# Designed miniproteins, single chains, continued (4): the designs that were tried, part 78

Each design is a single chain, and the fold is of that chain. pLDDT is the mean over its residues in the fold that is shown.

## One batch from the design tools (miniprotein)

Design m14680
Fold by ESMFold2-Fast:
Order: sequence, then structure tokens, then C-alpha cells
Structure m14680 (fold): chain A 85 residues (1-85)
Amino acid sequence: MEEEFIKEAEEKREENVEENRIKLLAKLYAAYLEEEPPEKIDLESAMELHRKAVLKLLKEAGKSEEEIEEALREWERLEERLKKL
């Protein structure tokens, strides 16, 4: 009985840690973009902010449109992989 309760508490704690990390990352990306963080922070909004931050970084670094487009394709592949997990 207690072992099952501990496992359930550990899984819930792991989910809370992941949510807190996602929220922190979203806030960091929003700060880099000089934007207000979204009212509801979830994985999708954090991923969108990260994508925008990467695009801003590449443009400021003087990367070509081809390099930016390749980075976007890599991002779409990563997003699809994360959605399948």
C-alpha cells in the first residue's frame, strides 16, 4: 500500500519538476525576446517561445535565410518527436 503511494507521489513530483522547468525556460526565452511570458505556460507555448528565440538569435548572428530555414525544419522534427513521447 505505501509503496504504491510513494510511486504515485514520485511520478507526480517528476511531472511538477518538468512543468517548473518548462515555465522557467518559457520565461527565459520571453525575456530574451523582450516579450511578456504567456499567461498559460505549457509545453506548446514554451516550444513556440524557444523557436522564436532561436530565430532571433540566428538573424542577429547574420545567418542566411537557408540556415534559418534549416533550423526551422530541425525544430519541426524535434517538435513532432516530442509530441510522440
Scores: mean pLDDT 69

Design m14681
Fold by ESMFold2-Fast:
Structure m14681 (fold): chain A 56 residues (1-56)
Amino acid sequence: MSAEQVADQAVSLLETLGVKVDRERVLEIAERYLAEGHDGTTAAFRAAQEALKELE
């Protein structure tokens, strides 16, 4: 899964929860988790959680 696909998945998850996020920021977070060796699904979940925490 590409970093762009991971970011799109994370953004979709957050939008389902009613949260509007900056896609570019989510992409940056997703690229970092993928570079750390996480799979696409785990990277998407972690990127969504980190982006959500930044809004608190």
Scores: mean pLDDT 80

Design m14682
Fold by ESMFold2-Fast:
Structure m14682 (fold): chain A 69 residues (1-69)
Amino acid sequence: AMKPPTEEQIREGARLVLEHHPDLPEDMTDAERQRLAREIAKGDVEKAIAFGALFASGLTPEQIRELAA
């Protein structure tokens, strides 16, 4: 069973995404999001979890920018 992501994990994921990919594409597929998460995390399990939490939340690019602000 997976615990639902915390707001803190979602906000941290939003900050990491915008730091590494400020022009996050709106047409990104689940596979492309997972690839981006792997490339940015590069073996950092905690970063990978934060990215997973962010994308599992279903936020739009605009909402991601708002949370990272």
Scores: mean pLDDT 64

Design m14683
Fold by ESMFold2-Fast:
Structure m14683 (fold): chain A 95 residues (1-95)
Amino acid sequence: MKEAAEQLRKIAKELEDLAKKTKDKKISAELLFIAGQLYALADALENGKYTLEQVAEQLKIIADELEELAKKAPEELKPQILKIADKLRELAKKL
């Protein structure tokens, strides 16, 4: 679905923007890595490499990764990272 792939790219961009806001280089790198996973997943969905069900399962895994990252993140970033994890879980339910 083109719409689902565009939503994934939008969420990936939100992670890139969070990475730019943090002075923690390690947290920034981990946020950028997860953003890269979402861009790759959007491309795989558009190219028919993954089914919607497979994409939903990968989104659950990435949301779990973001929740673990939030535990290590600065206090001001924690709620923003958790909101993105929630968006991925909501998107997975709609697929």
Scores: mean pLDDT 85

Design m14684
Fold by ESMFold2-Fast:
Structure m14684 (fold): chain A 91 residues (1-91)
Amino acid sequence: SEEERREAREKVEEAEELVEETEKKFKAGEISLEEAKERFVEASELAREAEEIGIKEKDRETVRRAVEVGARATMGLMLVYMEEKEKEKKE
């Protein structure tokens, strides 16, 4: 439906904004590792939900955007994990 397609687009837009803001703040040291992790997890979940709806509604553009932002969120989580492990070694 048009409503479901709109919901998926809103979710992917929210995920894209959340990833972009989190990447910027994390790079600047303005947020904790825990907060960055929580935000990337949330963005990943929004992207997954948008992808599922986009597949059902055959909205190829929404699926493409959801996959791209989901990959960015996953990369962000990997960077947070690597930083956590580096801090453990310095203690």
Scores: mean pLDDT 87

Design m14685
Fold by ESMFold2-Fast:
Structure m14685 (fold): chain A 80 residues (1-80)
Amino acid sequence: SEIEALYERLEQPEVQAQIKELEEQYQQEVKENEATFNQEDLERIHREWIRWLMETLGLTAEHLEYNNALSLAELARELE
């Protein structure tokens, strides 16, 4: 089924590494720009990237949470 295929894909090291890198990048950029005017621009870019992930790969906030991408999962929930 599509659900089984999606979970099998989420278990692949390449996909897990990609999601982990995005979560770490987002957390780092938020930390570095927490006190600057550019935080909204960074959040906008990340929201656009997440929207692309959701539309192209069918990843939801639940799938991001499954891969411990909690900050990205929170952004994805805002887009729902």
Scores: mean pLDDT 66

Design m14686
Fold by ESMFold2-Fast:
Structure m14686 (fold): chain A 88 residues (1-88)
Amino acid sequence: MLEERLEEAGEYLMEKFGVERELVEEAKRRLLAAHERNPELPLPSLEEVRELMAQYIGLRLAKEKRNEELLEKLKKWLEERGKKKLAE
C-alpha cells in the first residue's frame, strides 16, 4: 500500500536526517495526490518513495530558504543514491 510505504519512508527520513514531522506529512499528502492523478502507474518501491519524499522536502526547504544543513544532507544522500544506480 502506498500509504504504508510513505509512513515508513517518512519515519526513515525523520530518524536518519531529523526531518520535521510537518514536512514529512506535507510530502506524504503531495505524493498521495500525485498518485491519485495517475492510478494506473505501478506503486513506487520503498526506496523510490524515500527518494521522492527527500526530493520534495529538499525543494520546499530550498524555496523557503529553511534549514540549509538538512537540505545539504538530503542533496548528498540523493547524489549517493544516483551514483549507486550508475554503478549497477
Scores: mean pLDDT 77

Design m14687
Fold by ESMFold2-Fast:
Structure m14687 (fold): chain A 78 residues (1-78)
Amino acid sequence: MAISRSYGTAVGSSIVSGTSRGASDDDRDKQGADYIAQGVARSGELGAALEEETRRLMLDYYRQGRFNSEGFRESRLK
């Protein structure tokens, strides 16, 4: 019988494999699920790269923005 340990193992395997690798694709329904899983994984990969780039841009914007906002305000006000 399966117990909580088996459940945890199944979840871990699913996460590691990306779900689509955990089963044989003998049906179109599974092929559709695999396609969606691959789309999500690919989207996640691109999203992660963009998120890191966005984070870097935010840091750079904050650095430059400080001079822009404060320097510009001082220049405009005075």
Scores: mean pLDDT 51

Design m14688
Fold by ESMFold2-Fast:
Structure m14688 (fold): chain A 79 residues (1-79)
Amino acid sequence: SKKEELEKLYNEMLKKVKDPVQKDFIKRIYEEALKALDAGDERRYEDFVEAMKKIADGKPLLEVLDELVRRYREERRAA
């Protein structure tokens, strides 16, 4: 299931990350991705999955959060 794939991805991302702050943000994004999946919001789910991967790959947290906020605003404007 998509939930099992997400959980597997989350565990893989946590193994890549050494910084406790980055681990905490990945966990928060994982929880939001689960909520999006439960709501049937596939685009929002994909945005959160991409954000977790970017953080795990060493992209600055603030850059990733700014991108998530911009995408959220665009989605609300399009609705």
Scores: mean pLDDT 81

Design m14689
Fold by ESMFold2-Fast:
Structure m14689 (fold): chain A 59 residues (1-59)
Amino acid sequence: SEEEVARQIAELTGMSVENAMALIDIARAEGAQVLGDLLVAQGYSEETAQRVVALVESL
């Protein structure tokens, strides 16, 4: 269900599904906290970042 999670991330953030798949890879390599910090650094809200992290952690 990586493709389904990537689609949900794309809908939440406005990014492409390809970019959302890259976020899943980052979380797997570096951990969910690093993903959250990167999203906030890119200008996403903390609430959006936490929702994305929760979606990835559901995998």
Scores: mean pLDDT 83

Design m14690
Fold by ESMFold2-Fast:
Parts: sequence; C-alpha cells; structure tokens
Structure m14690 (fold): chain A 113 residues (1-113)
Amino acid sequence: MITLEEAEANERIRELTNFLLTTPLSTEEAEYKGVRFLRRPLPADIAAAFPHVKTVLLPEEGSLSGEEVLGIALLFEELNQPALAAAYYWYAAEHFPEYAEYARARVEEILAR
C-alpha cells in the first residue's frame, strides 16, 4: 500500500493532485496527463459531513491504479482537503477490492473528525 512519503515523492501523483485542487468548480469534464475526469456529486455520507463541498472530479474507471488513487487521497488529507480525501478513498474502496477495507476505514476516520 502506498505511503504518504511515497505519494509526496511521486511527481505524477503530485501533479494530478495539484490539477484537481486548481481546476475551476465550473469544469464538468477534464483530461490531464492521459486521465479523463468527470465532475460528480459527493457520495451521500460525505456530502452530509461536508455540505460546502458539493462535487468532485473523479477519474474514469481504469485510468488510474489503486495506488495512484490512494496517493491522491493521502495528499488531499495532508493538504487539509478532507472532503476530497474522503471522496478519493471512497472511489478506491468502490473500484479496487484489494484496498477496500483500508479505504473505507479512512473514510470513516475522516467523517468522525
């Protein structure tokens, strides 16, 4: 499983995270470094915890590895973006069974803050 230190050292994960943080909220679809993103509403539990954050850009299925998705979530958490971190951990849990237990536990921890 990717660590925060590994995510911080990975230029691609850092660039994807910075892209997602700086993309305007009016952007419904985007492509960056071969990854297609679509703006989606936050999952209900996350939206309830973070009502000021309504939507998130999520990657197209298969465009990122589980390690890349988790790395982005870890960087969002480090950058004090808990809603985006929770959304990316949720995405990892839904699309990568090998990380599902870890990712769900991270969402629960963020929502308990």
Scores: mean pLDDT 86

Design m14691
Fold by ESMFold2-Fast:
Structure m14691 (fold): chain A 86 residues (1-86)
Amino acid sequence: MTEDELAAAFALKEALYYLKNEGDVEQAIREVEKAIGYLEKALEKEDNPRVKKALEFARQALEHLKNGDLETAIKYLEEAIKALLS
């Protein structure tokens, strides 16, 4: 895993923590935006299908967070983490 991929995984896990443990949607949004930035940077360096899939899930999570659909956002965050770590 590259530094950018590791940073993205950490940010996605932090977003999930803020949603599940603190209910802090604003901080979760910031963490997902950070993860998206790291995933985009990783994808620029290497065309990695796992990174691309994680980025797609992270973007879906962000959209659902902004719409207040926390259950769907959590699902997409878990899928993004799984894509990076599998």
Scores: mean pLDDT 87

Design m14692
Fold by ESMFold2-Fast:
Structure m14692 (fold): chain A 79 residues (1-79)
Amino acid sequence: SLSEEEKEELLKRLEEAFEQARQLLESIDHPERDAVLARLEEYYREIKKAIEEGRLEEALELAVEMGRLIAEFLASVGV
């Protein structure tokens, strides 16, 4: 189990990572960008909820899926 301080630190790091990814994606002019951003926001909410509820294995799996979404989009746009 995580302490409340450890949970807060994870949530802070998640928020920072999400904001960096969002800013990167928003800088790319592509017809699928807004759909990818919407999915990124959905992953962010689910990961945040999983961390808050102590579902760390699920949070990790969702984080991997979120990273894959970002990587696949960047590859598709030649970045």
Scores: mean pLDDT 84

Design m14693
Fold by ESMFold2-Fast:
Formats: C-alpha cells, sequence, structure tokens
Structure m14693 (fold): chain A 103 residues (1-103)
C-alpha cells in the first residue's frame, strides 16, 4: 500500500549516510505523504520534486553540496505550503516537516 511505502522510505531515509539518497528520499517522503490524501495536489508536488532533484544533481556534479541541500530545502518548503493551502491533515503536514528536518 502507499502508506507502507511511506514507512519504508522514512526508515531508509533515517538510516542513509549517502547525501544524494537523503535529499531524494526527503522529497519522495513529502510527495508520498501528500498522495495519501490528494492525488491532484500530489501531482503538483511531484513537479516540484522532479525540478529540485534535477537542480540538486547538477549542483552535486559541480561539487556544491550546500547549494544542492538548499534547493531541496526550498522545494520541501514549497510542498509544505502547497499542502497547508490545500488543507491537508496534520499527519501529512508533520511528515513533510519531518522530511525538512532530515535535510
Amino acid sequence: SLRELVEQVREELENTTNRFLRLAGALTLAVLAVRLEDEEVAERAEEIRLRALREAREYLAQGKPEEAREVVRRALEEILRLAEEAGLSEEVIETIREALELV
């Protein structure tokens, strides 16, 4: 189920020391949390995720990990605002905030 996938991504994110996987995992966790309640909002969050991953990958390839982290942090904040404006549950909001803390 989608809820089981959210838990798996959360566990893998908490245990990873790989910088790119941590950034990618945080974005994935946020989008999956949104998708539990609203598929339309999740599609918008997915567009934000894909853009951020592309930009972060480019920064990491240039040896700029702090810029990559900032791009992902900004994307997570954008997804958080999107979820709050859409009136999604406290469970979804808290999961996105958890993703922000892991970046």
Scores: mean pLDDT 86

Design m14694
Fold by ESMFold2-Fast:
Formats: sequence, C-alpha cells, structure tokens
Structure m14694 (fold): chain A 66 residues (1-66)
Amino acid sequence: SAMEQLRRAGEALRAGDVEGAVRHLIEAVKLDPSLKSALLAVAQYLESKGHTEEAKRLREFAESLD
C-alpha cells in the first residue's frame, strides 16, 4: 500500500538510508498521488541536509505527475 511505502521511507530516513527513503517515497506517490506534498516536504529536508541530487530526483518526479 502507499501508506506502507511511506512508513518504510520514514524508517529509511531515521536510519540514514537516503536512497531507500527516495525509492519508497517515489513508490508511495505512484500508488497515491495525493502524497505528493509529503514527497516535496522530504525533498526540501534532504536539500537542507546537503542531499541535493536526491532532492532534485524527488522534485523532478513530482513535476512529472499529471
């Protein structure tokens, strides 16, 4: 489920697994596009921590949604 992917993304972030967090967030939003705002919030957080490429990947994915 989308909520399960979102939960896994949060667990990955707490563990410092940025790549895992990005993967789970993208899957969550693919399953439920209403989660786009949560994905953008995480992108902002990642950019603030210096994870610029991962933040860019999330924003580009969000912009690709209809």
Scores: mean pLDDT 84

Design m14695
Fold by ESMFold2-Fast:
Structure m14695 (fold): chain A 74 residues (1-74)
Amino acid sequence: MVEELIALLKELTPDAPERLWEAHEADLRRLGSLSPEEALRRFEQHVEELRRMGYLSEEQARELIARARELIEA
């Protein structure tokens, strides 16, 4: 689950700095050990940050969040 969320971030934001992915990866892994709901909420925050910085469009951000919800609900 968490590895799948990290892979999605990297796949859809190839132009983002590697350090940003590393920070998000560490945070998601830490939260992923607590609850799926907390991991999803934090992932949504990361996606919105990437959108605000210009690495994702609004449409891409919505699609990524939808896919993350499917992964967490499984």
Scores: mean pLDDT 72

Design m14696
Fold by ESMFold2-Fast:
Formats: sequence, C-alpha cells, structure tokens
Structure m14696 (fold): chain A 73 residues (1-73)
Amino acid sequence: MKKIVPGPLLQEVLASLGRPAAVTVSEAFEALVEFLARLKAEGRTSYVAPSGVVLRSDGELLEAFAESLANPQ
C-alpha cells in the first residue's frame, strides 16, 4: 500500500509516538487514536501544534487531521 507524508501537525503526532513520517491513511488514523488516548490518560484536553495553533477539542483535532491528510507533503 502506498504511503503518504501528511501535513506538519500529523507529522509531529507521528514523531511523538515514535512512528515514521511516511504512513498509510490507516496508520495515520491509528496514530491519531493512540495520541488521543495518551492525552486522555495524561489528563490533557489540548494540544499545541508547531504553528502555535491550540487544539482544544476532539472536533478541532479531527478537522486538523483531515486537513493534514488532504495536504500531504
């Protein structure tokens, strides 16, 4: 299956989980689920992207995820 290089936000998520920058769409989705589970386990409800954007809800994170997949690098 062909791998993609997603946008900067998802690349940072992948790096924080020790995953490669080039992933399949399914692997990217699994990484997002794992990242959300870690945030919840740590009692965190927000994530700060490299651009300085603060994601405060699951909805905002899902929108940023979709944008990162739509604009691969």
Scores: mean pLDDT 68

Design m14697
Fold by ESMFold2-Fast:
Structure m14697 (fold): chain A 73 residues (1-73)
Amino acid sequence: SPAEEALELARKPIKELLEASKVPNLPEEEAKKLIKEAEEYFKILSQVLPPEVYEELKKEFKEAVEALKKALE
């Protein structure tokens, strides 16, 4: 279904953020770029995804961003 396809595509940036959080000595500029690109993509998804799906992804996205930010500290 279109919703399942959108969900799979939405999870790709989240997975990329989580993988980046595992990279030792990731450059801060690269991390900031990844976060910004994911934030812009996620903002668009808020307009097209069902609210229940959006809230689930929002939680996953927030956790991924926090993991990457913690890796930069």
Scores: mean pLDDT 77

Design m14698
Fold by ESMFold2-Fast:
Structure m14698 (fold): chain A 65 residues (1-65)
Amino acid sequence: SFDLELAEALVRMAAWVLGADSVEFDRETGKITVYFSDADKAAQAKRIGENISKATGVKVEVYTV
């Protein structure tokens, strides 16, 4: 869907800027998961992900590894 494609593009940009370790896209459930080794960057990504989720309806989860 357009919202999923938009959410993927926005999350991909945020992940690149913040230096994410990996990004996983589950198109069946409409969920995006982002992993960071840096807890401060993970916290920033979580705030961005919450805004993307509100705008698109796509679930965005952020974890520290």
Scores: mean pLDDT 83

Design m14699
Fold by ESMFold2-Fast:
Structure m14699 (fold): chain A 103 residues (1-103)
Amino acid sequence: MMAGSVTLTVTSETAGEAVVMVLKPSGPDATVTVKVHNKEKVETKTVTVKPGEVAEATVFAEPGDVLEVTATAEGEPFTLTVVVLDAETGEILASATLTLTPV
């Protein structure tokens, strides 16, 4: 099993819907869990991303909320790209590269 996680802080000035895009160029299918750590609650969304695909999860985020993105897959180590967009404007609120390694 391979696993990886990355933490992203929302830089938006306004509360609203954010689209979390996970891009996977190759490798095995990955299960991606997005947790939104708000001051009062944790929201969780899970998606499967396939090679050459973009998986999307829409979450509600407030300024300063922390997104924890965790991915698991079988096979060899590989890299995912995570981009968080404002759903209204398409502005990039956060982005990171996540490397999955054996656990």
Scores: mean pLDDT 75

Design m14700
Fold by ESMFold2-Fast:
Structure m14700 (fold): chain A 95 residues (1-95)
Amino acid sequence: AERAERALAVLEEAIEAVSKKANELAAKGPEQLMDVASLSLLIMTLSVSRKMIEQGDVEEALRLARRSLRRAAELVPEARELLEEFVARLEALLA
């Protein structure tokens, strides 16, 4: 299924990009701890979504990932633009 393959690719890119952003924020000091924690929770949720796609539950996985990315974008202003771009890519896969 082409949609499942594209969904996995987007989630893998998102996990990598969010991990990089979390590391950049962590390097700035302890005042970023809450934002880093929010991005770490997002990475865990995106990993769950990836496993759901591998099990054939593509639409539910995409909805979970989209919701989690939107929540993280509201909580972490420095990552907002990055996360909103992944939300748009996931919404295109749900259309």
Scores: mean pLDDT 88

Design m14701
Fold by ESMFold2-Fast:
Structure m14701 (fold): chain A 94 residues (1-94)
Amino acid sequence: SLLDEFEAKVAEILKKYYPQLSPETAQQVLALVTRLLARLARARTPEEVRDVRDWFAGEAAALLAQVPAEERATVAALVKELMGVVDEVEARMA
């Protein structure tokens, strides 16, 4: 399914960045990603995917404020790649 394809892309992104993150930050990222995938699975229109994108942007900003300064660049890069996945979901529904 399209969801399985996007879950695979998300797993590749996490695998790329996980070695650079503390266990605490990695756990917080995983929790956020789990909520992102659940919301994307429920989205039925491009507009609903944009709502998920806006929600994710806010949650990601809150997470970035909480992570150690030395990890912020890595988490920001990870978030940018996850935003790309959300944009692909929106495009596939359009």
Scores: mean pLDDT 86

Design m14702
Fold by ESMFold2-Fast:
Structure m14702 (fold): chain A 70 residues (1-70)
Amino acid sequence: MKEEVLEKVEELALKAAQAAALGDLATARSYMEQLKELLEEAVRKGILSEEEAKKYLESAQTLVDSVLAA
């Protein structure tokens, strides 16, 4: 379901950002990899378009990068 996927994307993005804020780059990377896999699977299942998945991945990466730059 699209809502369930988006909720999980937000959860993983937040956890990646939190790990990055704590200096735990390995954990942040792990959550970003999980997020990428979730988006790729959602596209394969037709839950998200390729464009939507790319947008969400870029937004999550921007969030993590913003925390690292702060």
Scores: mean pLDDT 83

Design m14703
Fold by ESMFold2-Fast:
Structure m14703 (fold): chain A 103 residues (1-103)
Amino acid sequence: RVEEFKEALKDARNMTPQEIRDTLARLEAGRPRLEEHAAKALAAAKSEAEREEIERKRRELETTHPRVAEIFLDMLETGKEEEAIRKLAEILGLSEEEIKELL
């Protein structure tokens, strides 16, 4: 979700590369638990629209969060801020200017 990523972006700006690596490892360790929760939610869903929303949120958590963390880690290690801004804008569906305001 965009608001959750904006909070993570603000926090990441003040993080060390090691803290970002620890966050990425924690997100990866949480993946099986996320899959279990998604399966339970899907089993309880009463409509196709509700199932589509659950699947969308699961994909965001499983793919988007780790990718954002990896982009921030690469930016802090390489100093390639412009490339990181472009990649984050693409992933989050925001403009490059909106990403610059968050960093």
Scores: mean pLDDT 64

Design m14704
Fold by ESMFold2-Fast:
Structure m14704 (fold): chain A 68 residues (1-68)
Amino acid sequence: SVEEEGRRAAEAARRAAEQGDAAGAGTSYWMAFKSGSGSREKALEAIRAGVAGDAERAAELAEQAAFG
């Protein structure tokens, strides 16, 4: 389901952030959004945070979109 894909993406983003992979954290959310999960604005903001090297921000955005 879209909801399950969002949750898995948020979990993947958090794991990436814990490993210091900011780009991976942002990309995880973007991939779930392309399959219909979450909001486009949050997905783009997560990608921007990942590109900027802010892994924690990218993971937080993914979690907000999936769990909030």
Scores: mean pLDDT 71

Design m14705
Fold by ESMFold2-Fast:
Structure m14705 (fold): chain A 83 residues (1-83)
Amino acid sequence: PLTLSREERRKLLEIIAEHAASKSVEEITEIVNEEIPSQKIPLATVVILRRQLLEQPKPLAEIARTWGVPVSTVRRAVRRAHA
């Protein structure tokens, strides 16, 4: 489990969503760890979340529960990832 605040979790989704279409998972992982230095976010976490935002293999409510953010945050991140 991630030892992140709710605001840091929201920021994580926002960063991944912003760069999902334009950057590699390695580049996104570097940006995430620069912006959220409180805990090292592993590449595997970025891969999973990027996939969840781009492919939506699970309902938005389940993704929201997994990442500890509101469903509205996930919905916005999904729209941003596809923009």
Scores: mean pLDDT 81

Design m14706
Fold by ESMFold2-Fast:
Structure m14706 (fold): chain A 92 residues (1-92)
Amino acid sequence: LEEIRELIEKMVEAILAGDLEKAREYLKKLMKAVFEASADEKDTEKLTRLIGELMRMLAALVSLELGDISPEEAAEEVREAGERIIEILEEA
């Protein structure tokens, strides 16, 4: 989970710095880390929720690139989705 937390933090920092290329690289790494952390997961509802939060992060980056939201709004969406990902991965 530490790697996932660090990737979320770095993605937020990249968004706030206006570095969209770095933000996309961190999202790509985060998706890989989440899929690896959930590789043995058989609960389809839990997997669907994880995918939903990753899609929320992607949507925030797309909206930011289109100028539909601010970097601060995109960073908040990524933080909230990241917190939900950690919560889901920690569920027993």
Scores: mean pLDDT 84

Design m14707
Fold by ESMFold2-Fast:
Structure m14707 (fold): chain A 65 residues (1-65)
Amino acid sequence: DARETARKVAETGEFLVGKTRAGTDAASIVYFYKQLGITGDEVVDEAVAAVEAGDFSEFLGIKRV
């Protein structure tokens, strides 16, 4: 359930900008996914990688929320 919720949020990209303040809160998103042990899920893994790399724009088409 938690993994499915995290995947949906990551897939939408909403969590990275729409739900949290981009930049400072990005680390909290990565921490959340790591705590759930979410690895090997393509969408979530890409979202985590984007946060760690600071490449939000390419995953977040909704940055103009």
Scores: mean pLDDT 50

Design m14708
Fold by ESMFold2-Fast:
Order: structure tokens, then sequence, then C-alpha cells
Structure m14708 (fold): chain A 85 residues (1-85)
């Protein structure tokens, strides 16, 4: 059976999303992620004052954990990959 992510992994994903968004000039506020499956997360937040939907997919490659993040703001979708240790 697939193992659910730990609270620490979830916090790491949220932090990675905030940092990556900030590097793109997007201020993420009220970010709330929910576990949808063992490796999938969905959430909501506010980016530069606009409502945003966030999706994240956590994948493991050997000993490295990677998160694929999609942020939808209005009609725009941002996709990026962040490493999680």
Amino acid sequence: MARPATPEQLAGIEEAIRKAAKDMGLEVEDLRLRRVSDSEFEGEGTLNGEPARIRALAIEVGKASLVIVEIEVGDKTYTFIVPIE
C-alpha cells in the first residue's frame, strides 16, 4: 500500500513552493496544501493578491525527492520543479 507523505515532507513542499514563487516575483499568501494521494497534493493560496490553485506531485528518484509544482493564477499556469532533501 502506498505510504502517505509525512507532515515534514508536506511542510517542505509548502516552503519550496513559497521560495520558488518568490524567485519569480510572486508573493504567496495563505498557502494551504491538502494530501490528495500518496504523492499528489492540491491546494489554494493567494499570489500577488489573486486567488491561485496549486498542484504538486512528489516523486522519488533514488535518494532524491523532487516536487513538480503547477500554480494556476487566472488564465496563467506556472510549472516548475524543486528538489526536496
Scores: mean pLDDT 72

Design m14709
Fold by ESMFold2-Fast:
Structure m14709 (fold): chain A 61 residues (1-61)
Amino acid sequence: SADDELIERVRQGLEELRASLSESHSEEQVNAIIAALVAHLQREHPEFAEALAAIGRELLA
């Protein structure tokens, strides 16, 4: 579905951002930035909050 495609693009974008940030930031800093972005996306798109929470848990594990 279009929503599934959107969530997959968000996941890929966050993974790419995490990889890029890891080149010049500590693990703690990268995790804080990703967590803040996931929280922001959940506030802006509450309809995707559960999917975004799952992505956040996967990336921050």
Scores: mean pLDDT 84

Design m14710
Fold by ESMFold2-Fast:
Structure m14710 (fold): chain A 73 residues (1-73)
Amino acid sequence: MEEEVKKAEEELKKTQERADSLLKNYEGAIEQAKRASPELAEEARKHYEEVKKTADDEIQSLEDKLNELKEKL
């Protein structure tokens, strides 16, 4: 059980790190788009929001799993 909790914590951490890296890349794209036009910046922000929602959903699923495992400890 403790090993399962540690594995779930590691998976959550790795997923958060991947999400952070991906979102940081999209933030760079937004800054680049701002230099080109307001319309492109808006489009880049929409992509960022979609990616963030997907990442948030995945992180929430892993947090729920981790909480269930911790309750069994």
Scores: mean pLDDT 81

Design m14711
Fold by ESMFold2-Fast:
Structure m14711 (fold): chain A 102 residues (1-102)
Amino acid sequence: SEAQVQAAIQQANELKAEVEELLSQEQLDMKRVQDLAERLRELARQLEELGMLLESFTLQQLADALLKNPSRAVLEKTLKFLSTLPGELRQHLRSPRRLLFP
């Protein structure tokens, strides 16, 4: 699952760059926001496969919010979460990953 963690980190960084680009625009490109929400859902599925259920749930909620009521505030929350996610993924790789009980 190290390769899966690295792939998730790469995707998180790419999504972070897309959110930063969207926030740099005076008007939100709604097609790009929709595409971003779909990509967030894909990353959420990858996190669920890694057992990162809370992080997966958070991304699903952010994606749902972007689809229902797209706003700069939701994009800013998404950016903040994506900015912390690579650290959480690296921590998950170093910590016990699949054992409920040691």
Scores: mean pLDDT 84

Design m14712
Fold by ESMFold2-Fast:
Structure m14712 (fold): chain A 92 residues (1-92)
Amino acid sequence: SAKETLLKLLKEHGEIHVYVLKILSSKEPGLKEGDVIVVAAAPEKLDLEEVRKRIEEEIEQAEKTYGTKVELEEHVLKTEEEVEEFLKRIEE
């Protein structure tokens, strides 16, 4: 599950950065309004500025191809309680 994956990453790295892509609208088959895509990154392994740039570029390409509109939120999770609160907010 997403919860198990996030908790494992937190245990291994002590901190995770989470990017939440909420689909506001899209013409892409299989995407609908209210769909949520979560990208998790560990600062110890990845350049977070490069990760964010790639996410922004992918959003731009999806808008050009399918008219996809996305709301992007960034979160830093440092504790198991913060992971549980985060997942509750994104309706897992």
Scores: mean pLDDT 78

Design m14713
Fold by ESMFold2-Fast:
Structure m14713 (fold): chain A 84 residues (1-84)
Amino acid sequence: MSLEELEERYDRLREELRELLKKIKDPKLRFELEVDEGLADILRAVANIIKDKDPETAKELYEKAIEILERAVRRAREAVEAAA
């Protein structure tokens, strides 16, 4: 996957997580998911700073950020489905 494709995947997952967060009623889970989003955003920000000098490390950081968001989205979906 290219760095551009990773960036697009990150943006889609972030948007999905934000929509799911609006439906989460448990304040503890909401806080944990917001912390996960924050951690992923830090990794993305570092990747964007270094991408021109070290594109391989930038890809690794984006992949890690995506993994964090994928887990957060999964947890959020499960919580929303359980509450329905």
Scores: mean pLDDT 86

Design m14714
Fold by ESMFold2-Fast:
Structure m14714 (fold): chain A 75 residues (1-75)
Amino acid sequence: MRREAIRILIEELQKKFGYPPFTEETEKELEEGIKVLQEQIKENGVDIDEVVDMFAERYGLSPEAVEALRKLLEE
């Protein structure tokens, strides 16, 4: 489940921004980024939906990628 959500985000970033393909390295990088983002959300009391909306606008995420990001941040 979590790994599939990470894969969806990486593939979206690859298609739009030339990000490296889904590998063990890019999976770890994104997992670390998600953890940092989760900590910042918790410490600052920011709403998860607000963060997801910001990323969706910034990166033009598909509905599937938006759902994947929300699930990763809710865990």
Scores: mean pLDDT 76

